# Designs tried in a protein design run: designed miniproteins, single chains, continued (5). Part 88

Each design is a single chain, and the fold is of that chain. pLDDT is the mean over its residues in the fold that is shown.

## One batch from the design tools (miniprotein)

Design m19046
Fold by ESMFold2-Fast:
Structure m19046 (fold): chain A 90 residues (1-90)
Amino acid sequence: ELFERAVELAERLIELAKKKNEELAAAIEDALETIRKLKDARALVALVAAAAEELFGVDFGKSTLEIQEASEEELEEILRKVEEVIEKAE
């Protein structure tokens, strides 16, 4: 499920953020908790992309609005790119 995959990536990003910037890690945790209550998969993918861009200085080429309007296939491509960046950092 897209939502479950995005939660897993968000949790991995939080773990990496704790090693570099505790304030950023806390901000991602707070945002994740809010999005989980709303069960909004698109918002979660947008959070994961933004967190990875901030942590690693990369650009996935899509705004938050574009991600919210993206197809499921496009969302899965974004998550795949985020996962690749996380794996290289781990």
Scores: mean pLDDT 78

Design m19047
Fold by ESMFold2-Fast:
Structure m19047 (fold): chain A 75 residues (1-75)
Amino acid sequence: MISELDEETLAILMRFFDRDGDGTLSDAELARLLAMLDRNGDGRLSAEEVETALALLEKMGMDTAAVRARLAALT
């Protein structure tokens, strides 16, 4: 299930991950997002973690099509 996030937390994450303001994640921004979700530090994401990340990015207005393609290459 998608976890609820405060609007303030979403604004902070949007500012942190979309520094260019173009709705697209850079390699550095994607690496930060993966680091936040990879709780065990093994470089591997569960399907639930990926789904949560994509839902969060969609809520922030990010281009998830490119992110989906990149995450699929890592799974």
Scores: mean pLDDT 58

Design m19048
Fold by ESMFold2-Fast:
Structure m19048 (fold): chain A 88 residues (1-88)
Amino acid sequence: RPRREARAGKGIYENASEELKKKVDELQAQAERTARAMAEHGVTARVGPLVIDEKTGFTDAEVETDAAPQPDRPARVEFGDIIAKESK
């Protein structure tokens, strides 16, 4: 999606190594799949746009639950947190 790719840091994504670009794309897909699997097991979650940290490469993936708005909403969630359910 252009909006998501632009937010992922087009400059960083373009300058990133091929391995990093592949991982970002796969992690994004894994996050989407994990959210779907969570819903199937009784948990409703929504994966927001992937955010690339210009300094470190990437650090953030926004995950939202269907629960009431939380003050500590996970705006900074590592891919590991999202993929953990698949990587068990």
Scores: mean pLDDT 49

Design m19049
Fold by ESMFold2-Fast:
Structure m19049 (fold): chain A 76 residues (1-76)
Amino acid sequence: MYVPSGNDAYVEIGDDLSVSTRDGERGGLSVTTSGSYDPEAGRATWRMTTSDGTRLDGRVELEDGRFSQSGRVTTP
């Protein structure tokens, strides 16, 4: 799975729940990304935050070979 911010920043989650992130910049705003994988829970989590205070949080779960995804956007 690939989650672009519409800029240079992204979060990519593989089918093995591996997490790859890239920070970016948009029109003078910096975008910071982070992610982690919890193998015991079968869960990957990710976050994108812009310097203006906008935040995106997401979760991907793998259980019995099935993927589920959820996300939330928080604005100032």
Scores: mean pLDDT 68

Design m19050
Fold by ESMFold2-Fast:
Structure m19050 (fold): chain A 97 residues (1-97)
Amino acid sequence: SAEELAGRVGLRLLEELLERAREAGDEETARVLERGLEETRRLLEEGRYLEAAEAALRALEEARRRAEEAGNEELALEVEIAIGILGIAIGLARMYG
């Protein structure tokens, strides 16, 4: 379903950006992404796909703020792009789910 796809997109984006935050040495952004990943994974396991996608989006929004505060401009831009991608996926899920 479109909802399941949105949830899985959110999970994958959190996983990739967590690796990037760790490579950047941004411990606060990594911590936000780790918590978001755990919540998103739990919701996916429960079959709550749209809620998983929305949880991932909230984690990305907080991660962007933390990366900006840390001065990690490249990481913040990567998170902003991920927010855009996930926002489109959620929009499609709401329209076609």
Scores: mean pLDDT 91

Design m19051
Fold by ESMFold2-Fast:
Structure m19051 (fold): chain A 103 residues (1-103)
Amino acid sequence: SAAAEARARRAAVVAATTAASQQAIDDGVALGREVGVDIGLQKGQDEIDQIRAAANAELDAYGAAHPEQAAEAEEGKADVDGVAGRSLVELEKRMAELERELR
């Protein structure tokens, strides 16, 4: 059904956002270890913001193409924002731990 397809799209975008955000955290921490925690933190934040923007753009395009499913797309954007917010908190925590290790 169209509703099942919309739910599958939402789930797929959220899963992809989660995986990409985790990679951005790992990359930010690795960069922080090499060149400094502030630089790694900024890179991780910038990457997570870009991932969130791309996921929201995909869901906006889906909602525009399927207006009767726009509500499912908006709920998906809320899920994406939640993943991004939790990922930013985890990045900050991991960078604080790295700063302690490098002292």
Scores: mean pLDDT 91

Design m19052
Fold by ESMFold2-Fast:
Structure m19052 (fold): chain A 79 residues (1-79)
Amino acid sequence: MEDGEEGFKAALDGDAKKGAELGLRAAQHAVETGDVEAGRAAKRAGLAAVQVSKNDKDALLKGIGAAIAGIGAEFQAEL
């Protein structure tokens, strides 16, 4: 959860790579714990990283991964 919020803030500050990496950590926590809020934070951080990473392929791919993993964690917790 904290990693996802920090990731979102980093992306808003223009650090797409840090935002994506922290988003991935939040997604991992969500999968391990079933924490829906961590999944939502990971999704939000990942999407923000994608939006600010126009020419950074590493940040773009990691941001997409964080968003997908966050969505998956939310779905599993609601089933």
Scores: mean pLDDT 76

Design m19053
Fold by ESMFold2-Fast:
Order: C-alpha cells, then structure tokens, then sequence
Structure m19053 (fold): chain A 85 residues (1-85)
C-alpha cells in the first residue's frame, strides 16, 4: 500500500542519515575497514531506495517515488566519494 511504502521510505531515510554520520566519522578517523563496510551498507540501501521508487510509481505515488530516487542519488554520490578516500 502507499502508506507501507511511505513508512519504509521514512525508516530507510533514517538509516541513510545514520550511515552518512558514520561515514563522516570513519573518514575523520582514517578507518578504511569501516569505510569499506559502510560502502557495502550504502550499496544495499541504494538498491532498496530504487525498489521503493518503483513500488511508489506502481501505486501512483510519484512524490514518494521522486523522494526515493533523490535518496538513491545521494547514496550513489557518497559511495563514489568514499571509494576515492
């Protein structure tokens, strides 16, 4: 349902915010092992956002689909930055 997709998006957005914070701390501490682990978690989360975007569109919730796609884009950009560290 639309409500279930929105709820999942909100939960995954909170997870993304936690991973962003953990990534900043790992970079500051030059912790390559933690950076590599975070990249993996971000890759999984990016796939989840793309899946939610598809589901939201199937349900006719374009606003939620656009939010999920923007979060997937932010995840992808952060992964690219972390891989260059």
Amino acid sequence: SKEEVRHLLDMLEEQAEDLFKRAEEAIKNNDQLTIDQIIGELQDLGVDFLTLASLARQLGDEETAERALELAKRISELIDKLKKV
Scores: mean pLDDT 87

Design m19054
Fold by ESMFold2-Fast:
Structure m19054 (fold): chain A 68 residues (1-68)
Amino acid sequence: LLEEIGKKLGIPYEEKEWESKEELFLGILRGAPLIVIEAEEISQELLDELKAIAPSDSTLVVKAKKIT
């Protein structure tokens, strides 16, 4: 899930596997003014973690059918 989110945010790791939350955070910081995450189900813990790493000037939109 976190790796999939990194790919959706356009983090340019390309040939490499996503390696850390720090890479995801840097990708967000570098210029994703709108971050859209689509999931069938997402845990409250993961949702809180994503909110914590998103910059204050970015808009985070989460589309999920179910929150657990």
Scores: mean pLDDT 56

Design m19055
Fold by ESMFold2-Fast:
Structure m19055 (fold): chain A 53 residues (1-53)
Amino acid sequence: GLFQDMVKLGEAIKLAEQDVETGIKKVRELAEEHAGVRDYGLLMAEDIEKQAK
């Protein structure tokens, strides 16, 4: 459900703190597969990319 998808998204965001490229890829994959978190996930991936610059 949405809660479980949000938890998975949070774990992927946490992974991006150690490996930005892998973490962003996982966030985007989760957003694409889970409609309920798509917009939020894509926004977070973009924010992480911007902060990593």
Scores: mean pLDDT 78

Design m19056
Fold by ESMFold2-Fast:
Formats: sequence, C-alpha cells, structure tokens
Structure m19056 (fold): chain A 67 residues (1-67)
Amino acid sequence: SDRRDYQLVLDRVLSEVGDSPSVRDRIHRSLSALYRQGNPSLYQSTGQHLGLPVSTVQRASRYAYRQ
C-alpha cells in the first residue's frame, strides 16, 4: 500500500520533470521531510499540485520516511 502510493507520486513527478537519480533522491527527501513535519496543509497542497489524493501523499511520505 505505502510502496504503491510512493510509486504513484514518483511516477507523477518524474513524468513532469524528467527521470534522473538526482530527481529521484530529491523526491524521496522531500516526501520524507513532509512526513517528519506532519502538516495536514502541506499534504493537501501537495496532493492538489500533483492531482493525487491526500491519503496517497500521506502514505507515500510515510514510505519514504521509513527508508
């Protein structure tokens, strides 16, 4: 579940900005930081920006944080 949601966020961002190890690392770090902060407004704005459910962003961020 969390891994699937992480993959959805990753695929969405990579489709817009291009795929590279540096971009993948930056996405991972950003999602990890988002989880650490635990700010509902940031989850909502991120979900809106990516066109993904808030729950997907929350589970993706949790997955990233655990890595």
Scores: mean pLDDT 86

Design m19057
Fold by ESMFold2-Fast:
Order: C-alpha cells, then structure tokens, then sequence
Structure m19057 (fold): chain A 77 residues (1-77)
C-alpha cells in the first residue's frame, strides 16, 4: 500500500494526476481494510495533494482534514 502511494507520487510528478489519484485511492482502500490508520492518513494527504495540483482546493481541504483527524486521534492512542 505504501508502494502504491509511491507509484502515485511518480505519476503526479509526471503530471498524470488521474493516474496518481487512482493509485492513492487504491492505497487508501488497502490501508482501511488492514486497519492501518497511519497508512490511511498518508493516503488521504496524498489524495489532497492531487486535488490541490488540479486546483480543486475545496476537495483538497476535505482530505487534509480527514488525515489530520486521524493523526490527532492516534496521538491520543
């Protein structure tokens, strides 16, 4: 799942934002199924970065907020 996020980052660097989004969404699904909350937060942040690169700041903000809530919850155990 982390590897899928890394592949997504490569597509994002190439300007292939739709492919990048697909890989990050797949990583998110795998982390959620495994109960890997840290991996879920990483994937949500990466999806936010793709929306930000597309100029969709409203969607980017929603994904960043979801990741931040997971990080805050994990800090409390």
Amino acid sequence: AISLNNIGLVYQAQGNLDEALSYHERALEIHRKLGDRNGEAISLNNIGLVYQAQGNLTEASKYYDQAGLIDLKNALK
Scores: mean pLDDT 80

Design m19058
Fold by ESMFold2-Fast:
Structure m19058 (fold): chain A 74 residues (1-74)
Amino acid sequence: SEENLSHIESSRRLAIRVLERNGQEDLREAVEEAFKKVKEYVKENPDISLEETNRILGEELTRAVERVRREREG
């Protein structure tokens, strides 16, 4: 839905701004890819609820951040 796509885009802009402020630009590509994946899923599933969109977004962002952190720590 348009609401879900707008929510994803607003969340993406906020997340990237937070990463830039904290000097965490190494997370930027992984976070951008997570948002892109969720956005594409929502476009293919237009009847998805906002609650389910937030659940999927949270899972994809958690996976992306944890992957980069593990790569950085060894």
Scores: mean pLDDT 82

Design m19059
Fold by ESMFold2-Fast:
Structure m19059 (fold): chain A 98 residues (1-98)
Amino acid sequence: MTDEELRRALAEMPAILEEFRANYEEEVKKLESEMTEEEKKEVEELKLILDGKPLPEDASPRAKFVAKLVEAHKAGPTAETLAALRATHEALQAEVAA
């Protein structure tokens, strides 16, 4: 992943957060439609991210990456922030490949 791709992701963060909020509301409606246990866990993780609360250790790799994107957006797009996001993404890719 390039620094330019990470900067674009950070620039799109307000839209991404709005999408996650909309998805959270849609997933809550799915609770009345027999949501799976995995989906329920993802809904709780998204709620924690939206509330600015820390994720549990057993949180999904996707939720952990999104939490890092939110932190990076708040800190602003710096070389350190972009490097941290790249390292997190590479770690997730390595875990999936193993």
Scores: mean pLDDT 66

Design m19060
Fold by ESMFold2-Fast:
Structure m19060 (fold): chain A 110 residues (1-110)
Amino acid sequence: SAKDEKIKQLQEIQKKLSELVLKFYNAIENNDNKAAIEEINKFIEVLKEAAELVPEYKEKLEEIIKKLEEIKKDIESGKLTDKNELYKKFKEVAEEAQKILEEAIDELEK
């Protein structure tokens, strides 16, 4: 069904987001701020993809994108340099994104 196809696409998005979290962590551990910013940009693009699939969740996903852009700006400005704080902030935002996608999948399964 069309619902089953959307669920599969959202599950693939969840997998991509999890992989991007690991790549972001590796970039931060290697002191590669450019790579870390590139992974944030990829995360934002994947969330935009999700918003097209579930437009009813667009506003919630745009709030997550705003938080990611704030993290990106703090890295670029040198305001946020502590690796533990960087990982913690990104992890919290990534977990919020995953919860929104789980809510979307649960609604489609009803």
Scores: mean pLDDT 88

Design m19061
Fold by ESMFold2-Fast:
Structure m19061 (fold): chain A 80 residues (1-80)
Amino acid sequence: REEYIEAANKIYEKLVKEGKVDEAERTREQILRDIEGYENAKRTLEEKGDSLSPEEKAGLEGYRRGHEGFIERVIEEYKK
């Protein structure tokens, strides 16, 4: 989480320096929302993992990976 927030802040600073303040704010908010989705899926897996069906567990794990993958793709794109 902290690593993703740090990356989001670095993207924000870069875009602000480029004069793209509105894009900086939107991109940061989007990353923070995906971090929240990631954390919610992770918590559900940790708290209810043993009571979930294999299909439900796989679905939540896929959802968690989806949010993580999206965050990582956005970070990678702005490193270019």
Scores: mean pLDDT 77

Design m19062
Fold by ESMFold2-Fast:
Structure m19062 (fold): chain A 68 residues (1-68)
Amino acid sequence: SVPSPQEQVDRIVSHVRQYLLQHPGMTREQRLALRDALTRVVKETLGDEYANYLGEKLQQVIEELEKS
């Protein structure tokens, strides 16, 4: 069965968190560009609600990792 939109977004968040942990040398600008690119794709495929949710979760991940 196809994953739900919520499950798809949650998987993206988890994968981005792991990617950023494996690439600690990425600048803040590069991390924000990744967030914006992924939210754009999700907006086109799943709509504004899921794009906004993804954007908020990716912003939270970026901020959490900046504090580490």
Scores: mean pLDDT 88

Design m19063
Fold by ESMFold2-Fast:
Structure m19063 (fold): chain A 69 residues (1-69)
Amino acid sequence: AAAEAAAQQKIADIKAEYRKKGAELGKKALEGTPEEAEQYRKEGLDFLKEARKQIDDINAELQAKKAAA
């Protein structure tokens, strides 16, 4: 359904942004010191936490709409 397609697109966009940032931070972590690597991992984890919350909210709304159908 259109609602599922919209939810999947939003999730895909969030995942794409997360992967792009993760790849950049991962590359910097490989080039840096162990302390710098930990700092970049922390930034990645903070971003992942926000991305996961947004995805969970989208999935919860989608499931509620499917249950109402």
Scores: mean pLDDT 79

Design m19064
Fold by ESMFold2-Fast:
Structure m19064 (fold): chain A 70 residues (1-70)
Amino acid sequence: MPSARELGEAFRDGFLERIDALRDEGRLTPEQAEKLREELTRLVDEAVRSDDEDAVWETTRRAVELLNAA
């Protein structure tokens, strides 16, 4: 079973890729992409630091919501 850290790392990588794709599509300015990257990275890092798998899953749901709002 992947640990909370392993799950968080995989999700962070996926979110960063999606932010870059949205920027390349012109849906985000470079400044918006940078802010969103910082916010999502912080949320994932906090969830991973808690060493709680449920916190990681809640953070991924929030991250998906933020990406869909962009």
Scores: mean pLDDT 75

Design m19065
Fold by ESMFold2-Fast:
Structure m19065 (fold): chain A 73 residues (1-73)
Amino acid sequence: SMEYIQRVVDGILAYLKEQGWTSEEQLQAAVEALEKSLEQLKQQGAPPELIAQQEEVLAAFRAELQRLLAARR
């Protein structure tokens, strides 16, 4: 479900913060990897539900990246 995907994403982001993975460069690399994975799923004809779940995961990582960028002064 979408709630489950969001919880998994939040858990991964929390873990990455604890491990010092909060840098822009590391999050940008993660976003790029997820974008390529999503494109591959679309090319392979993955179910729309799975595509939507991956888009939600990607959106959450993009939101965290934007948050970190906005916090830089």
Scores: mean pLDDT 73

Design m19066
Fold by ESMFold2-Fast:
Structure m19066 (fold): chain A 74 residues (1-74)
Amino acid sequence: MPSVEELIEEARRLLEEYARLLREKGVPESKIQRMIESFEKELERIRSLPEEEARRRLRFLIDLIRQEIAKLKA
């Protein structure tokens, strides 16, 4: 089972891919930076939770990012 840190690394990797795709689609950098800032604040909030709850929330967030990436590729 992945650790909280491994899930945070995966979420950050997916966010980097999502940001790259948004740049390729011509989304303004200011909007992308606000999204990244909001996401990092959410990751820090999740990190403060009990380990089991943090893992559950990170998995949910990872699935959401994967869905958004899939929409951009379609």
Scores: mean pLDDT 84

Design m19067
Fold by ESMFold2-Fast:
Structure m19067 (fold): chain A 95 residues (1-95)
Amino acid sequence: SEEERRRRLAETLRENAKKNEELAKKGSEQSGLSHLAASYYNLGEAYYLLGDKLEEGEEYRKKAREYFEKREDLVKEVEEGVKLLSEAVRKVSER
């Protein structure tokens, strides 16, 4: 039935969230934030599928967005650092 399918999907998403949370604890800072963001998205989707926890789903989706933003900020910071270092090396080498 449709209800049984939604329940099974919600269970699968919760299991995936737990796995991603465990991976977040074992990975690098950047990798950890990425896995934590995935965990919160999976929990958000699971709660929306269950209907009765729609408000909880919105809260988890908000947390997922916050972690995705933190991850993107880390990526940008690393890219800027690499760019500045490459520029400095180039200016010295081309002289």
Scores: mean pLDDT 71

Design m19068
Fold by ESMFold2-Fast:
Structure m19068 (fold): chain A 55 residues (1-55)
Amino acid sequence: MEELGRKAAEALTSGKLTPEQRLQLADEITRAFATGDPEAYRAALERVVEAAKNA
């Protein structure tokens, strides 16, 4: 999770994502964290990394 969180943060600040994508992905992470489900949170972080990787 530590490494994944770092990669997600770097992806959000990398400039590879549009402002709209960054806002949507950040909101998704916040919602996933609020559910208290570790799998949902991890999946949200992975989606951010994947989006930046495919940008």
Scores: mean pLDDT 77

Design m19069
Fold by ESMFold2-Fast:
Structure m19069 (fold): chain A 70 residues (1-70)
Amino acid sequence: SEAEERAKLAEQYATEFAKGLAELAEKLTGQKTEGKGEAVGSDAARVTVKIGDETYEATLSASTAESILS
């Protein structure tokens, strides 16, 4: 179904976004960075970025996606 396709794309976009953000942070700080995106539950994706000893996390949910789509 269309909903299943959108959920899968959200996970893939989260993963690509995390990788790009980690690469940019590493270039700016000169510290080793790592980014990871993954599905959390049935309709959410989590983005994790580690810069040195600090970890930053963000979650995208169905509610957020609906707000973007209007």
Scores: mean pLDDT 68

Design m19070
Fold by ESMFold2-Fast:
Structure m19070 (fold): chain A 65 residues (1-65)
Amino acid sequence: TTVIEFEVDGVRATLTLDGKSFQVQYERELDDATEEAAVEKARAIQREHNKEEIEKNRKELELAS
């Protein structure tokens, strides 16, 4: 399980990645528009995290070759 903290409109949020699960928790209740923006930001963070892991594994494989 990977936990990543971020903020949207001054509200702290936590993204939890566990296999195929994508869960976002907020410090306080958000309006629909802010919650939608928070989900989009969380998905962007998830994509960047995946890119970093792929690049790290690629470099490790090349070094081993």
Scores: mean pLDDT 75

Design m19071
Fold by ESMFold2-Fast:
Structure m19071 (fold): chain A 119 residues (1-119)
Amino acid sequence: MTEEEKKFAEKIAEAVLADPLDVQALILALEEAIDYAIQTNKTEFEVILRVLDILEAGFVEAMLRAPPERRPALLAGFELFREEFLLPLIETVEDKEKREELEKRLEEIAARVREAAAK
């Protein structure tokens, strides 16, 4: 992960840790991460994969920093964000094999976020 990608992950963590979760700040941080990924990667697949890596770092960090009583609500927020934003984004990928790889990567991220929530 580059220094710029780490900054986006920190912005995501900050938005998620806001009480209540700052949906607008989360969307803005993701838009900035997407713009950066487009500038630094050649394919839509690579762009989405980099954004998913940044998102994983941000959400896992937020879950680990959050007090235990907040983690169920933050996990619910992540699951909603996955269903309403991330899965639709992956469905735009026309290459079936690449789409399936992104779906698998998102499920691995979901597992790591759930594991962080359980601590």
Scores: mean pLDDT 82

Design m19072
Fold by ESMFold2-Fast:
Structure m19072 (fold): chain A 100 residues (1-100)
Amino acid sequence: SKLEELKKAVLESIEEVEKVLEEYAKKHPELKEEMEEMILMLERAKEAALNAETFEEAVDVANNFLDELQRFANVTPDEELKEKLLELKKKFEEKLKEIL
């Protein structure tokens, strides 16, 4: 179903972002607390995606995830991380266009 396809795309995209943040935290210990806070927000997004029972709910989760990626990019003091987050956002937007 489109619901299961959308949920899968959201979950896979969140996992990609979490992996980038975890790798970044290892390379930049001074940013560890900020990265852990972002990962906590993403874990909440994963829970919301798993609990989505309708296509409309899954679309809302996807849009909230895009907003979170933009927020992370806006608040990070690191330009390289900002660029990576914006690239991941663009990749997810392209996946959404294929599903919607």
Scores: mean pLDDT 86

Design m19073
Fold by ESMFold2-Fast:
Structure m19073 (fold): chain A 92 residues (1-92)
Amino acid sequence: SSSLEQKLAEAKAEVREKQLESLEEAIRMLEKGDDSPLALKVRELVYETYGPSADPIEILRKLREKLKEGKLSEKEKELANGITMAVEQAKG
């Protein structure tokens, strides 16, 4: 039905908005040189995904742009979800 299609579109838009906000918050936090438990968790998630020599700020900036373009790989989706969950948990 049209109502189900509308609800699915709204749910997808809401998830994408939360992911973008969470990535922007994570980037700002890391750019400040924050050593909070959330900042450490975000760095850990990047290192687990890309290895210990990865630049977390560079990775998150690229991830944010790819998310805007709708071009995330499965690995990138898992990282975006992990960061979003960590940011949301820190706010609740």
Scores: mean pLDDT 82

Design m19074
Fold by ESMFold2-Fast:
Structure m19074 (fold): chain A 78 residues (1-78)
Amino acid sequence: PLSLEEMRKLYEEELKELEKAIKNGEKIDPREIELGKRIAEEMIKQHENFDPEKWEKAVEELKKEAKEIEEEREEAAK
């Protein structure tokens, strides 16, 4: 288990990598770019004013969107 500070550092690094990938737009589907941007903005907000209840709800929402994209990808891969 990671400490809260370690977890924040990890996702902050991940957000930075995601921002770089989104800016290049080269390897990411437009739908994933939009989702990534929303995730980055939401995580930045939560990082500034972390609320466990709001964070858990946001994670569930993002997880649903990620699952939908993955499901579409599996269908398209056939």
Scores: mean pLDDT 63

Design m19075
Fold by ESMFold2-Fast:
Structure m19075 (fold): chain A 60 residues (1-60)
Amino acid sequence: MDALQQQLQQAEQNLQQNQVNAEQAKKAGDVQKQLQYEIDIGVSQIQIGVLKLIIRRAQN
């Protein structure tokens, strides 16, 4: 049940993981990995925003 809610939870977990990975890459001086994780963070933030709007409308 709640495929959208589960997708939202997964996207939020992926966002948290990518934030941790980006911070570790930054501390290690790995600019290429840091940039990749920062891109993934941006994509996840957009996805989370869209999913939250859809879920809110479904809960009318």
Scores: mean pLDDT 82

Design m19076
Fold by ESMFold2-Fast:
Structure m19076 (fold): chain A 71 residues (1-71)
Amino acid sequence: KVEEAKKLAEEILKNKDWSSEEIAKKAAEGLLKLGASEVTAKVAYHDLKKLDSEEAAKAGARALISFAEKL
């Protein structure tokens, strides 16, 4: 699962054209794929979409990797 999280994080970090909302949606989808609850994914979505796109990408990538490391 950590390798899967790293791939999702790289996708988010690599795509410079995504808005913070698109990044938030991708991070939330990634968390669900890794086994996070709907509540955890929704909280991440709302937190990330408030950031600018660069900060959202960094925070989203970190959230995916940190969640996978806890599994």
Scores: mean pLDDT 79

Design m19077
Fold by ESMFold2-Fast:
Structure m19077 (fold): chain A 91 residues (1-91)
Amino acid sequence: SALEKAIELLKKLKEMSENNEGSKEEHEELQLEILRALARAAGLPEAEIEALLEAYKAGAAAFEAAFATLSAEQQERFLRVVEEVEKELEK
């Protein structure tokens, strides 16, 4: 599932960071894959997912603006997925 993929990718990113492995570029690419998996797990439409990914590349302000264009229901679903993944990583 997209949720399981997000958890796996986040565990990989954490392991790479703890071991000082991978370049900054490789970490950024992995972060984009994680964001895509989280958005898919939240059930966001593909167009909204691609918009969030492009905004993420542009920086925090652009990402916040793009996220704010989502419906309240879409925002809540995304945040719930993030919380579920965070809980799994803290086990």
Scores: mean pLDDT 83

Design m19078
Fold by ESMFold2-Fast:
Parts: C-alpha cells; structure tokens; sequence
Structure m19078 (fold): chain A 82 residues (1-82)
C-alpha cells in the first residue's frame, strides 16, 4: 500500500519537528513551518486517495492529518503565549 507507506514516512518527519533532542537546532517558527509543509503533503495524498476511492489510504491519511494538526495547534498556541 503506497499511500500507507507514505503516511508512515511523513509521520516520523512530523515527529522530528517536536523531538526534544532537536529543539536547539530549530526555532519555534521553523518547527511550525516544517509541520505545515508536512500537513500540506498529507492533504495532497488524502485528496489523491479520495479521488481513487482508496478507503484504507483515506482512513490512514485522515488519522495522520488529525495528529499533525493537533501538533501544529499546540506549537501555534505556544508561539501565541510567548
């Protein structure tokens, strides 16, 4: 399942943005920018999966979007609180 593999590849990349071992290398704005880029890629793959009628890929991509959008909201709230 190429869409499932893509979702699995994008999820670790999104997780790396919020990795506590890397906070010194990336600003909060850079972390938000990278996560937004990842979300845009998952949204494009979701749109493709929906067009193809791949219900399993749609389910996986929607779950990855929910997780990534939650992370983005937390980072944006942290930036707003600063």
Amino acid sequence: DPHLELARELAPRAAQVVDPDAPADLSLDEQIALLREGIALVREELRRAEAEGDEEAVRVMRHQLEVAETMLAELEAERAAA
Scores: mean pLDDT 72

Design m19079
Fold by ESMFold2-Fast:
Structure m19079 (fold): chain A 98 residues (1-98)
Amino acid sequence: MEKELDELMKRLKELVLQSPTEKVIAAIEAARDVVRKELNGTDLILAESLLQNALRAAQAGDKETASRYLIDALRYLKELGKTEVAVKAAQAAIDTLE
């Protein structure tokens, strides 16, 4: 799972930087939907905060900052031991960008 997540994070960063802003926004929202379904309490609040920062950056046209916050959210999920949720969120975002 760790190697799979690392490969997905690399692909996601590349796709975010190459995609139109409207698709990047939709991808971040897809990741948020996964997080909202799978998490609760403090874990949800902190993951949501990072994804909200990613969304604000994307809305401002700052894809580099949006990518950074999105990857930070996925790494935060990994640190919580929720690598499966991180993989699901990353895949949902990638599927939206393709």
Scores: mean pLDDT 85

Design m19080
Fold by ESMFold2-Fast:
Structure m19080 (fold): chain A 80 residues (1-80)
Amino acid sequence: MEEFARRVEELAEEMVARSKNPVAAEAVRDTARMLQAGVPLESARAYARQWARDRVAAGTPEADAQEALRAAEELLDRAE
């Protein structure tokens, strides 16, 4: 578990460092925290999709929210 949590943290830091979109960086960090807390990959993916919808409803541009969802899904796919 500790090695998995460390790997997820390192992947998230890498993805955040190369991101130009702060909404995508937030989504990656939140997804990493869920995985580190032991949330199953499928559940974390469902939460990422709901989070993206909620962010658009709150006024985030759809393009930025979609990029954030893609970044979260990339982290989930790389964590498998």
Scores: mean pLDDT 81

